Designed miniproteins, single chains, continued (3). Designs and how they scored, part 16

Each design is a single chain, and the fold is of that chain. pLDDT is the mean over its residues in the fold that is shown.

## One batch from the design tools (miniprotein)

Design m8523
Fold by ESMFold2-Fast:
Structure m8523 (fold): chain A 96 residues (1-96)
Amino acid sequence: MAEELAERIAREAAELAVQRFADVLRSFGVPLSHPTVQALLQRTRDDTYRRVLAMARDMLARGASLEDVRAAARRIADDIADAAVSEANLLFSAGW
């Protein structure tokens, strides 16, 4: 049960991070079909899933509330998405 819940929260957070990053790229007029963009989106998904899964497992094992775990997951997703945006902005400035 706790493991299934942690995996579900991690998947939801990963999708949130990818959607947030994709929305920013779309606002810049960047084509999401570009191979570099697809790789960055996949990396954002994988990094968010991994970090949130580890955090959710730890927090649930410590008896944290579902509300607290989801709040922490959203913060991690937002932080990873913001970092990905910053990385993409540097790449755009370098002429990719």
Scores: mean pLDDT 85

Design m8524
Fold by ESMFold2-Fast:
Structure m8524 (fold): chain A 90 residues (1-90)
Amino acid sequence: KEELIKKAKVLLNIAETLGLSQEIIDRIRKAIEENPTEEQLDELYRQMAEEILKKIYEKYNDKRKPTQAEIDYVAEQLKKEADYLIEKEK
């Protein structure tokens, strides 16, 4: 229960550092306030991954949309990073 809130807080810090949209930041903040489920965190990882990929593509003038495989890969990396940071701060 407390671990899910800590994961959401790590996601908030990543989203703010990367300058993600206010919509994603607001969704993460609401999840923290309402005690996130594991399923809600998995969805936030995917949404953040998609936005991160779109920002990278825009920087390189690539107008294509991220594929599901690319989103899943980046979401998995975000999940591993959040797990690592929480374990390190114990």
Scores: mean pLDDT 79

Design m8525
Fold by ESMFold2-Fast:
Structure m8525 (fold): chain A 55 residues (1-55)
Amino acid sequence: MKEELDKLKDELYAKVLAGDWDGAREIKAKLEKLFGKDVADKALDEVGDRIGASL
């Protein structure tokens, strides 16, 4: 369960870094379907923080 969430977060991070917004939306939709909107929103926030920290 946590492993799948972490994998999807990493995929979301890679899509955002590549500028693939369509791919990022697809990953976010998968997160919402599997874990719910609250978890998907939290994952997106964590990805954004990770990008800000690496830039």
Scores: mean pLDDT 77

Design m8526
Fold by ESMFold2-Fast:
Structure m8526 (fold): chain A 68 residues (1-68)
Amino acid sequence: STADLIARGRAAYAAGLAAEAAGDLEGAMQHFDTAGKLFSVVPLSEEERALGEAAARRARELAQQLHP
């Protein structure tokens, strides 16, 4: 369901933040990429759209740091 996809996206975003805080930049990138993809395929509130856009941006920033 849409609610399940949003819940998974929020969980992936939270996992990305936790991985980043722990210094696991590769794991953080994968989690943020997952969150961005999940939020890209469902109808979203403004908050959820912003979260998806933030996740995609964080994944790109981490990818650039890891693979300059």
Scores: mean pLDDT 85

Design m8527
Fold by ESMFold2-Fast:
Structure m8527 (fold): chain A 65 residues (1-65)
Amino acid sequence: GPTFKFTVPDDSPLSEEEKKLAAEALSAQANAHPEAAKRIIKAQTGVEPTGEVTVKVTEDKIEVL
């Protein structure tokens, strides 16, 4: 099955500490529930995720790039 590694781009308005925590939390949650994560990412992007996924995180919104 897919393995997820979330990364947050440098242009995200979050602090470096917040970016790290968000990436770690999202990666852990996605890997705990890979089928759900795959479905959500595919619905949002139209593409089936493989390996590393880039996510833009703001204070109120998470979007998959």
Scores: mean pLDDT 74

Design m8528
Fold by ESMFold2-Fast:
Structure m8528 (fold): chain A 72 residues (1-72)
Amino acid sequence: SMKEEEEKRREEIEKNKEMITSLYESMVASGSEEDAAKLIANNPKLLEALKEAGEYFGEELQKLAELAEEAK
């Protein structure tokens, strides 16, 4: 059903959000958010996952996605 597909998709996006947030926090802790953005920009699959997570979970991830797009 449509609800089950949407719930599964949301769970996937939440897992991607956790992974991306952890990666971003680690990069910021070790140096800069610009370096984190460049790392994401060099990985198209990760950038796509970040864009999806940003749409569901908020402006911080959306800003990181925009920064990564500019870093290309």
Scores: mean pLDDT 70

Design m8529
Fold by ESMFold2-Fast:
Structure m8529 (fold): chain A 91 residues (1-91)
Amino acid sequence: SEIRLDFEIEEVSLTATEEDVEKLAEQAKKTPLPDVEYDPAEVEKEAAAAGKKATFKALKIVGGGDEETVEALKQAALDFIKEGKGHAEYV
């Protein structure tokens, strides 16, 4: 798969909802896809950083234009939010 915008996922507060993710995905679809050169080494670096940020609460979807890319980012963010909602702890 061509991964071009996955690394533009930023941390979002835990108060983010599925509705917020849907709105971000719609905004991303209207944002022009960046014309960037694909470099596998840099891609792996950014992927590691993005994964670490994801563990903190939630993700903000950035970029888009390509409907498939936006849907992939939306699913990743929704999965993270659903996991957060599923973790009901009193600690």
Scores: mean pLDDT 48

Design m8530
Fold by ESMFold2-Fast:
Structure m8530 (fold): chain A 77 residues (1-77)
Amino acid sequence: SVEEGLKERKERIERYKKNPEKVEKEREELLSQLPEEVQKEVEEELAKIEEGLKSEEERAEFAVLEVEALRALVEEQ
């Protein structure tokens, strides 16, 4: 539901705010586990999305979503 989506967004933002260093380190570690070609494509795609973000809250949420997506990609590679 929309209400569940809003709760998840708030939780992701709070997780990033609590420990941004941990989220950023996890992102870097997951990216490094992808094949070079995949890493370049993913980094380019994520950079385009990030440039479209307008608020600090959106950037915080995206950082956590990015880690979640990268973890899924690493598990599938």
Scores: mean pLDDT 80

Design m8531
Fold by ESMFold2-Fast:
Structure m8531 (fold): chain A 82 residues (1-82)
Amino acid sequence: TKENLDKSLREDARQAVEALRETLKSDASADTKVLAIENATLLVNAAGDEENRERLKELLKEAQKDKDPKVQETAARSLKLL
């Protein structure tokens, strides 16, 4: 049961990371990007998966180059939480 829960959390984390990647490539608002970063960070930390953590780390480094200071700050904060 616990092993199935851990697999489910890793899949949820993977989907959140992919959603963030798509959001950062889109014309999404700064608020939407912030929510996507926060959601992906929460799920990746909950899953504890190294592969998703490294993928999220790369996306957060890209988000730190965003034009919006709120997106940059959220990405920097999330990177410290990984």
Scores: mean pLDDT 85

Design m8532
Fold by ESMFold2-Fast:
Structure m8532 (fold): chain A 85 residues (1-85)
Amino acid sequence: SVEDEVARLVTRALDLIGETKRLLGDKSTPVEEILKKIDEAEETVREVKRQAEQLPDPELRDTTLDWADRMLKELRALREQALKR
């Protein structure tokens, strides 16, 4: 179902964001590897946003879209942090 797909993608996005934060804390990690993880997370969040448009429940749809926008903003901040290394 669309709901199952959205839930799976949200879980994947959160895992990628968590891994990105972990890698940012490790000064031995190359910036290119961090940026690659951010790109993967951004692509996943954009897919959540695309799938969420098809959710039949308006409240779940609106909540998921708001979550996706907040995550894209967080990923932008993480990208800026990575580039300052």
Scores: mean pLDDT 90

Design m8533
Fold by ESMFold2-Fast:
Structure m8533 (fold): chain A 101 residues (1-101)
Amino acid sequence: SAMEKRREEILREASSGVNLLGSASGLVSSRRLFERARRSGSPEELERAARASEESYELSRKNAEKNRELGDEKTAELNLRYAEENERIGEEARRLAEELR
C-alpha cells in the first residue's frame, strides 16, 4: 500500500542518515589525527594516522554499499566522497612519514 511504501521510505532515510553521520564523524576524526601527527613530526604517529584514515575509508565504503542495497544512491555517493577524502588523508600521512624518516 501507499502507507507501507511511505513507512519503508522513512526507515530507509533514517538508516541512511545514521550511516552518513558515521562517515562524516569518521572523516572529522581522521583530519584531527592527521593534524596532530603532522604537528608532532613523528613518522610513527603519521603511520598511525594513516591506518586510522584507512579504517574510516573501509567504514564509509561499507556504508555506501548498505545505502545502495536500500536504493539510496545519493547517500551512497556522499559516503563514497567521504571515503575518497579519507584515502587522500591516508596517502598524505604515509608520504610525510616516509619523507621524515
Scores: mean pLDDT 84

Design m8534
Fold by ESMFold2-Fast:
Structure m8534 (fold): chain A 68 residues (1-68)
Amino acid sequence: MASVEELYELFKSLKDENKLSLEQVEHLLNSMRDLELKISEELGIEVSEEEIEEMQRKIKEVLARLKA
């Protein structure tokens, strides 16, 4: 998953330019996480519990920054 800063800049741009709601941004961030996990599973790449927690932390931080 991309860094918090990269995700924030991407979704801030999309929210400002395309009038996406915070709910839509949250849905997209969760979908990106799920897609990354699915790709890793199909490629046989092990994703640790810590990496999954880090992905969730990044989503929460991006959403918090967009609300500010």
Scores: mean pLDDT 79

Design m8535
Fold by ESMFold2-Fast:
Structure m8535 (fold): chain A 80 residues (1-80)
Amino acid sequence: SPLKEKIKEVARKLREIAKKAGLETVQQSLDELIENIDKLPVDEAVHRLEIALETLKKYYPEFKEEVDKLLAEVQEIRAE
């Protein structure tokens, strides 16, 4: 699915931010999302991305600019 490939691309970008931040739990959750994307409904995959993005934005404001760009990409996915 082209939509699921876009979700994976956003998840991979967010995973790199989580790795820089030393957020092993967030990184593991994103790795699980990427691995199991074909087994997940699109709505659930998007919801998991949004939770990870909002968590990073809330607790790690130093990554706000990078996270806001990824939130915009997730909003575009939701519009499809």
Scores: mean pLDDT 83

Design m8536
Fold by ESMFold2-Fast:
Structure m8536 (fold): chain A 81 residues (1-81)
Amino acid sequence: SVEELRKKAEEARKNGDYLKAAEFYIQAAVEALNQGDYDKALEYFDEAIKAYREAIANGDTEARPLLEKVEELKKQIEKLK
């Protein structure tokens, strides 16, 4: 469920695993999109963006192209509202 994915993301973030947190937030956002909840999906994409920025700040530079993809996906979803 979206809620369980959110809990997994929050636990990963609490443990300092920002890359994993971002991935769970993306999974939650995709699940919200599948349910037609665009507002909830955009909220979770914003959380994923924050988590990727924190991962980059901690030296996980592989998060940069993932951040760019999520930002572009967010823009495409905003056009559908």
Scores: mean pLDDT 86

Design m8537
Fold by ESMFold2-Fast:
Structure m8537 (fold): chain A 84 residues (1-84)
Amino acid sequence: SAMDEALDELGLRVEAIVGETEERLAAARTPEEARAVLDEAVARLEELLAEAEAAHPDDSFLISALRRALEVFRASAARREAAL
């Protein structure tokens, strides 16, 4: 259905943000660069969450997945100095 296709597209967008962020974090040379990458990823995921909540407010799976991704990146930002 059109709804299932839209949900699949949003899921792929989340995976793209996660993958791009992992690559950019691996390339980051300073804690400041890593912070900027994580801040951008959080902003992009917050935008997708707002889009998902507006378009599919009852989709608990997609909304939960987006919230979990946000938690992971926020936690990574707190632990970046231990990883770098």
Scores: mean pLDDT 75

Design m8538
Fold by ESMFold2-Fast:
Structure m8538 (fold): chain A 63 residues (1-63)
Amino acid sequence: GAADNLDHGGAAGAAGRVELGAALVAKSPGVTREQGLDLARAAASGDGEKASALGRELAAIAV
């Protein structure tokens, strides 16, 4: 809900997005190490929107 959106960029969310980036690099043969690193850096910077957008683009490449 709307209240959840206030905390969507919290530390737990950032950690989850870093793990997602690492998993994509490790498991997705179409994803480069550089793309996974970009996702991890976006998550670490707290930019959840950028991390989400990068994750979606990488998922589209992987299919």
Scores: mean pLDDT 61

Design m8539
Fold by ESMFold2-Fast:
Structure m8539 (fold): chain A 64 residues (1-64)
Amino acid sequence: ELEKEIIEALVLMAIGIAKANGDFETAERIQKAFDEKNYEELAKILEEELGLSDLAKQVREYGK
């Protein structure tokens, strides 16, 4: 029961964090996975590259 607007806002925040760190490749990968609705790949990038394990879990639940 996750609101789409919340997930979109959190994904945009993650992209912003990657860009602020100078990691434009990770920011591009996050955006591409989100645009392709590849929530499993998106969650994996968020967890492995940015350490956002809670957001990764929320993205996986949303993608069901």
Scores: mean pLDDT 80

Design m8540
Fold by ESMFold2-Fast:
Structure m8540 (fold): chain A 72 residues (1-72)
Amino acid sequence: SEKAIEDANKAFDYLDKDGDGKVTKEEFREAIKEAFPNATDEEIDRQFARLDLDGDGYITKEELLAKLKRAL
């Protein structure tokens, strides 16, 4: 849904503290642990790897939105 894309934009902007359009694995892990305290580091790492389409250790807003559009 469009709301899921909007929620993802807000979450990305919250994680992207320096406004460079990139989120690190550490920032992603902290956010997921806050929302889902029972998530393991291994599960979080797997989710990050699925979003990190170019394997550079960062996810961009574009990559996150592309993933969500494919899931909707």
Scores: mean pLDDT 68

Design m8541
Fold by ESMFold2-Fast:
Structure m8541 (fold): chain A 74 residues (1-74)
Amino acid sequence: MSAAEKEARARLLELAATGRLPTLEEADAFLAWAQSLGLSPRQLLAIAVELANETGDAALLAMGIHAQEALRAA
């Protein structure tokens, strides 16, 4: 796993720990930040799906959906 993937995973887990769903603005900001590290929306979708399977957390699922929508709109 790359350093960028590890940091994205850590931030997604921090989001899950808040107990709330991200806003669209927060989701867009997270996606833009991750892309600045060289992560594609596809890679973010894969990480979010993996973490959602491990945790069952709704915020991680929401981030995965947002990344999937960005990928489909491209």
Scores: mean pLDDT 77

Design m8542
Fold by ESMFold2-Fast:
Structure m8542 (fold): chain A 108 residues (1-108)
Amino acid sequence: GHMKQQLIEELEKAAEEAKRTIEELSTDPKFAEQLIKLIERLLEIVKEIINKSTDLSLMQQVVDRAKAALENVIRLIREDPDNVTAQIAAALILIGTIIDFELLLKSL
């Protein structure tokens, strides 16, 4: 439906901005590759939740949380691209969000 397509487009736009920020600013190619893979996994799992759900409120909450995670990653990378602690924090935000969403998906 129209709402599901809109939610997917909003998420894809946020993911593309995060990937572009990492590619442009990251000084560690291996770290950049790992973060991009985590963003792609987040995008995949959220799309699966949207596809399986009939609850618009739940889908909106999942997309909003995913977008917030992506914005936090962008912020951490922009503040200090060379900061190992910020890089680890970015990865942990993505991993934690993915785990929560994988558990949610199993309940659907």
Scores: mean pLDDT 88

Design m8543
Fold by ESMFold2-Fast:
Formats: C-alpha cells, structure tokens, sequence
Structure m8543 (fold): chain A 72 residues (1-72)
C-alpha cells in the first residue's frame, strides 16, 4: 500500500522531506507494531510511504498511520 503525505505536509508548511524527517520515526513505529515495514519511495517527484507485509497487517498499519496523519 502507498500513502501520499504531500497534502498533510503542505497543510503543516513542510516539504515532503521535512515532513518525513519530523514524523517518519512515528510512522515507522506504527508499521513495526503490526509487523510491517514503512519505506519512503519517490514517484513522479512525490515522496510516498510504502507499507509492506502480510495483507491483514498492512491494512491495520495503514489505518493507524492514516489516523495519525489525521491528528496532525
């Protein structure tokens, strides 16, 4: 699953890189909690976060990451 952080970064007045530098550790902690990995991937000039693992765990990790981003 791919998560686009560009909208939340823009709302906070951060570049996507600055956003990842500030919040990337928390995103990784959430992924690790569910036995998944969160890796930054560049596509078409955008920084996306790729969540990888068992399908059910990826879904749970992605939902908690989405709620975390929503809280910002």
Amino acid sequence: MLIDVSEVAKKLGLSEKEFYDKYGEEIKKIADKYGTSAVPVEKDGKLLIKISGMPGNVLLASKEIEEFLKSL
Scores: mean pLDDT 81

Design m8544
Fold by ESMFold2-Fast:
Structure m8544 (fold): chain A 66 residues (1-66)
Amino acid sequence: MSEEEVRKKLEELGKEAIEAAKAGKFEETRKLIQEMEELGKKHNMEELTKEILEKVDKEGVRAVLE
């Protein structure tokens, strides 16, 4: 998977996590965030993962987990 594909996937998962959090589905939100972290770890893109997660989480105020 390319860097661009990983970035796009992380942004999609982040948006889904925000929607789940807004709907009160916190178990689903945690699962999505964990999937993002695993993707970043697997592809040695932990810093990019953190950057995207931080930016996406700003849209869903309650989804910040750090």
Scores: mean pLDDT 69

Design m8545
Fold by ESMFold2-Fast:
Structure m8545 (fold): chain A 73 residues (1-73)
Amino acid sequence: MSKEELEQKLVSLTTALGILAAAAPYEEDKEGLAEAMRELIEEIKKLLKELGIEDPVVEKIIKRAEEVIEELE
């Protein structure tokens, strides 16, 4: 993938993760939601490493999502 494609994918996945985390209190399939969020976190972390960047906003979203996953378990 080009750098631009990786950056676009990072934005898309981070946005999706934030939406899922915000929706978590209203979700009935808590295990399915937790699994989806874990997959997004792993993919986002891989993209950050591949891009060689640190983004405090993305890291904050990941941390909030990890907290939500703990609440769902």
Scores: mean pLDDT 80

Design m8546
Fold by ESMFold2-Fast:
Structure m8546 (fold): chain A 85 residues (1-85)
Amino acid sequence: MTPAERLFGAERREVGKKGDEVVFADAKGNRYTGKLLEGRVEVGDSVEKVEGKIATVRNRDGSLAKVELKEPAEVPLVVVSGPFE
């Protein structure tokens, strides 16, 4: 592995704390933004359900998190792998 691959290929897991902004994408590439209410969200986690503006996210380890969406969404959503800035 080259040093460049470590800098450009290592995507950081965005593991939020309460109040952090979370970005989701649907199967069509539409993006939805929300605010973490409880638990932790990792890039690649899937939304199990949306109730009003509250998205319930299931982590790969089986933990649950809740995110308040800025706008209602009722589609299968995935936490977007955010590009590092």
Scores: mean pLDDT 65

Design m8547
Fold by ESMFold2-Fast:
Structure m8547 (fold): chain A 79 residues (1-79)
Amino acid sequence: SPEVVARGFAQASPDGTVSLDTAAEALARMTGAPLEQAKEAVIKAGANSDGTVSAEGFAKAAEMLARGEAGVPGRLELD
C-alpha cells in the first residue's frame, strides 16, 4: 500500500531527502515496477533537477505508481 511504501522511505531517509536514483530504485523494489517507470513517477512527483527527492515527493511518486499515472498518457502505451 502507498502508506507502507512512504513509511519505508521515511525510515530509510529520516532527513527527508534522498537522491533521485535511490528513491527510484527503492520504489521499483517496493512496488515491483520497472526502474524506468519508477524514475518517471519520481520526476513527475516533483523531484528536483539536482537529483534530490523529498519524503513528500517520494510519497507522491508512490501514489502515482499505485494509481497508474506514471507515464500517462505514457511512454509505455504504444511503444
Scores: mean pLDDT 66

Design m8548
Fold by ESMFold2-Fast:
Structure m8548 (fold): chain A 78 residues (1-78)
Amino acid sequence: SDLEGGIHFSQMSITYAKKGDGEKASEYSELSAKLAENVDKEASKYSKKSAKAAKEGNFEEAIKYSQKALDLLKEKMS
């Protein structure tokens, strides 16, 4: 589902950002944003901010924004 996929890709983005892999972190955040757009538009916006931060090498901000997106998406798992 778009919800489960969005959660998975946000988690992958955080994992790669923690490894210092900005290219993969941004790719997974962009994938999460596309799926999250159909579930929670705010989560999608945070994933887009995470992708931008990862591309800029700002891994702390990338992790922060992907975590916010992940938290919003997990709130929909009821």
Scores: mean pLDDT 87

Design m8549
Fold by ESMFold2-Fast:
Structure m8549 (fold): chain A 104 residues (1-104)
Amino acid sequence: MAAAEAGREGAEAGKKGKTPEQVSQGGAGGGAGAGAGLAAGDEEAAREGMRGGREAGEGGKTPEQSFFGEAGFGVGLVAGGVAKVIGDPEFGVEMGRKAAEAGA
C-alpha cells in the first residue's frame, strides 16, 4: 500500500510541473521510507518517511543526500520500536521524522 502511495505522489508531482528527475528521486525516497516504516510495523512512521524522502527528492537533493536521510530515518525507527515497548510511541515517530529531515 505505502509503495503504491509513493508512486502516486511521484506521478502527481510530475503533473504539477516537476522535472522527471525530481519525480524519480521523490518516488524512490518515499518508497524507501515507506518500506522501512512498514517493516517496523508503524504506519505513521511509514508516512513520515515517505513525505521526507519525497520532499528531499523534489527539492533537488542528490541521491546520496536522500539515501543518508533514509538511513537516519531507519535508525529512528529502531529507536521507535524500543519506545513502543517502554510506552512512548510518539518519541519513536518524532525521532524517525527528525532523522529523515536531517539527512535531507
Scores: mean pLDDT 52

Design m8550
Fold by ESMFold2-Fast:
Structure m8550 (fold): chain A 96 residues (1-96)
Amino acid sequence: MKELSPEVAARANELLTEIIRVTKEAGDKLPKEERIAFTPKAVGLILRMVGAVLEGNPEAVRADAQALADRFESLGQTEAAERIRKLGDELAAVVA
């Protein structure tokens, strides 16, 4: 596994925490049935982003963030989608 500097690791943690927060807020706005379908897929994409950060793969971080953003857009959560894209770009830049 690629070793991250403490500063890079701290910034990546902050950005991942914000992605989780935005995801939770968007999920809380969904009806129960849509939330049940959404949550496992969102968790899977976030776990993939964590893996991409540990591998130092900025392209994979962007791809997984874009997939999560596309999921939000499909559910009418356009503001959350834009936030996730921006956070994903910042996270990718940190691990590049």
Scores: mean pLDDT 82

Design m8551
Fold by ESMFold2-Fast:
Structure m8551 (fold): chain A 81 residues (1-81)
Amino acid sequence: MSAKEIVKEAAKKIFTLALNEEDEVARGALLSIATWLASQSNTLDAETVLKQAREAVETSGLPEELKNEVLKILDEALKKI
């Protein structure tokens, strides 16, 4: 699996979390992160994109459970590249 495909897989997983999220603010934040990952995967290297997304999530106002799920997805992606 290419580094670009790993980033796209992470984006898809976060997008799926967004579709299942009932809180409008949290859903919007997840959609923003997923869209940003997908768009930046073509312009920045995979490690940089994933690390920047991780920092954005860590400093976000997302509920702890969602924050932990997103960070797990990003950390698993970082381990594969």
Scores: mean pLDDT 82

Design m8552
Fold by ESMFold2-Fast:
Structure m8552 (fold): chain A 96 residues (1-96)
Amino acid sequence: MRAEAASERLGEIVLEAVKMLEQGEPLEVIKSKVEARVEEMRAEGLISQEDADLFIKKTREALEQYANDVDKLKEELGRIALEVHTMVLLQEAARK
């Protein structure tokens, strides 16, 4: 289902962001990569513009706040991904 595809893509984006951070990539590069991947999801119709903007904003804030604490960053990014996935599921339910 569309919600499952969105959840998988959000999880992949989170894992890639954490991997890039662990490899010492600059935060601005990681932020740009996350934004690009989320905008691709929006273009594919997997996520709304509002949910995309929210995910990008929260991910940027988490990366800036927890750049020196990878474990807390993983927890926070996972929470953000779950929150947005829940919004996608609620939108799917509202159509039926």
Scores: mean pLDDT 76

Design m8553
Fold by ESMFold2-Fast:
Order: structure tokens, then sequence, then C-alpha cells
Structure m8553 (fold): chain A 80 residues (1-80)
């Protein structure tokens, strides 16, 4: 049998929490990479317009991860 320890949530709830944790970690990692790229562009003397474009494009790359996070959150709420 899997877990015999007292559990705060159902097996489905734990699976959704684990999925959300992985998605949050991935989003935070990509945000950190985007921020590092922007700081490097600032050091290179890139224009404010190009920095804004880079930030916009980086945020668009995060949209699919946020959609999956929202889906997981809705599923988790629906279990309650």
Amino acid sequence: MSLELPEPTSEEGRALQARMDRLVAEIRRKEAELNKTIEELKKQGVSDEEIRKTRYEGLLELIPLYVELIKAAVDLVALR
C-alpha cells in the first residue's frame, strides 16, 4: 500500500499540490532567468523600448504555465 501516515488531503489533492508546486517552481525559475536577461541588457546599454519588448516576450512564454497552474488550482478547489 502507498502512504500509511495521516494525510491532510486526499491522494488526488496531494497529486494536484505536487503538480502546482512543480509549476510554481518552473514559473519562478523562468522569471529569475528573465530578470537576469533584463539586467544583462541594461549593462549593455540597450534601450528602454527593447527592454520592455524583452520583458513582454518573456512574460508571454509564462502564459502556458500560468494556464496549467490555474487548471490545477481549479481542480484542487473543486475537490473541496
Scores: mean pLDDT 77

Design m8554
Fold by ESMFold2-Fast:
Structure m8554 (fold): chain A 65 residues (1-65)
Amino acid sequence: PDLSAEEQRAALIARLEKAGAPQAVIDAVRAGDTRTAQRLLALQEGIAPEDLELIERQLEEEAAA
């Protein structure tokens, strides 16, 4: 029941797009660099705290695996 890395990234990218995340974050996720994506999100203002929390949670879960 483990999703492939590509499927996990696709789901995360869809969430990022809906939340209005910058393309740099999306590109980092596409590259599999979840740490860079997390750092870029931390520097980004304007994303709703609720959406940011969900995105960060997914990135942290992926990075912690």
Scores: mean pLDDT 70

Design m8555
Fold by ESMFold2-Fast:
Structure m8555 (fold): chain A 73 residues (1-73)
Amino acid sequence: MQAIEERIRQLQRERDERLARLRQEAMKALNEAHKTGKEDDIKKAQAVVQQAADQARALQAETDAEIARLRAL
């Protein structure tokens, strides 16, 4: 069982790292757009934020499904 628990911890770490990258990229884009003060730049950054949120939701669901599968072994 140690190998399964280790794999679950690895999946959780990889998920958390990917979520952190998505969050950082979205925040960076939004912060840079706010620094320019241009409304078009802000709108583009908001699109990046929305895309990151959609990717994060998909990643969470995929990771949860794989963890559930591993726990069933």
Scores: mean pLDDT 83

Design m8556
Fold by ESMFold2-Fast:
Structure m8556 (fold): chain A 90 residues (1-90)
Amino acid sequence: ENNEKEEIKKLFEEQIELAEEIASLPGYKKQGEELKKEIEELKKAAIKEGASLEDVKNILNGINEFLQKVKEEGTREQEEREARRREAAE
């Protein structure tokens, strides 16, 4: 009951944090912010409607994979820009 809802909350919070990290990447701010909002809405709906942990895991499986790919792409771009900035900054 309460414990299951807390686990669901944590699963969504992990995805929200991932979306926030994406939003901090160059060129990904808008996409990351939109993803964060959508996940926050899903989190509220799941908790309100008493969705099972299994249902939430099924929903988040694809979301997590998608977010990880977006983060990887954005992180790669950021690392490239950071390396360039290190060169330019000495």
Scores: mean pLDDT 79

Design m8557
Fold by ESMFold2-Fast:
Structure m8557 (fold): chain A 110 residues (1-110)
Amino acid sequence: MSSKEIVEISLEAIVRAAADQLPEERDRLEELLKAYREGKISRQEVFDEIYRIIEEKLGKELASLIMSKVVGAMLMGAYLATDEGWSEKEVYDFVYEAVKEALEEAIKKK
């Protein structure tokens, strides 16, 4: 699995988990993933927009905490893929579940 494939799989998992927890933002989140895949926006621009969406829904403090967990999950997914030989599905499932749990916990506290 290449570094580009790991990033793409992780971003797909992040977007799907966010869309499942914030279904009203699904179209906006899906458009971000499409724009990234088409080379129209950078990975940083995807993260900045996801942060804005979460901040709008949950506030700045929870958005910062969730984005820290999202970045941590992506970095761990990259480690598991490169050093432990995890498959695309295993990396996707790991990142998806981590983001889902972070958002679900934050939404319950609201």
Scores: mean pLDDT 84

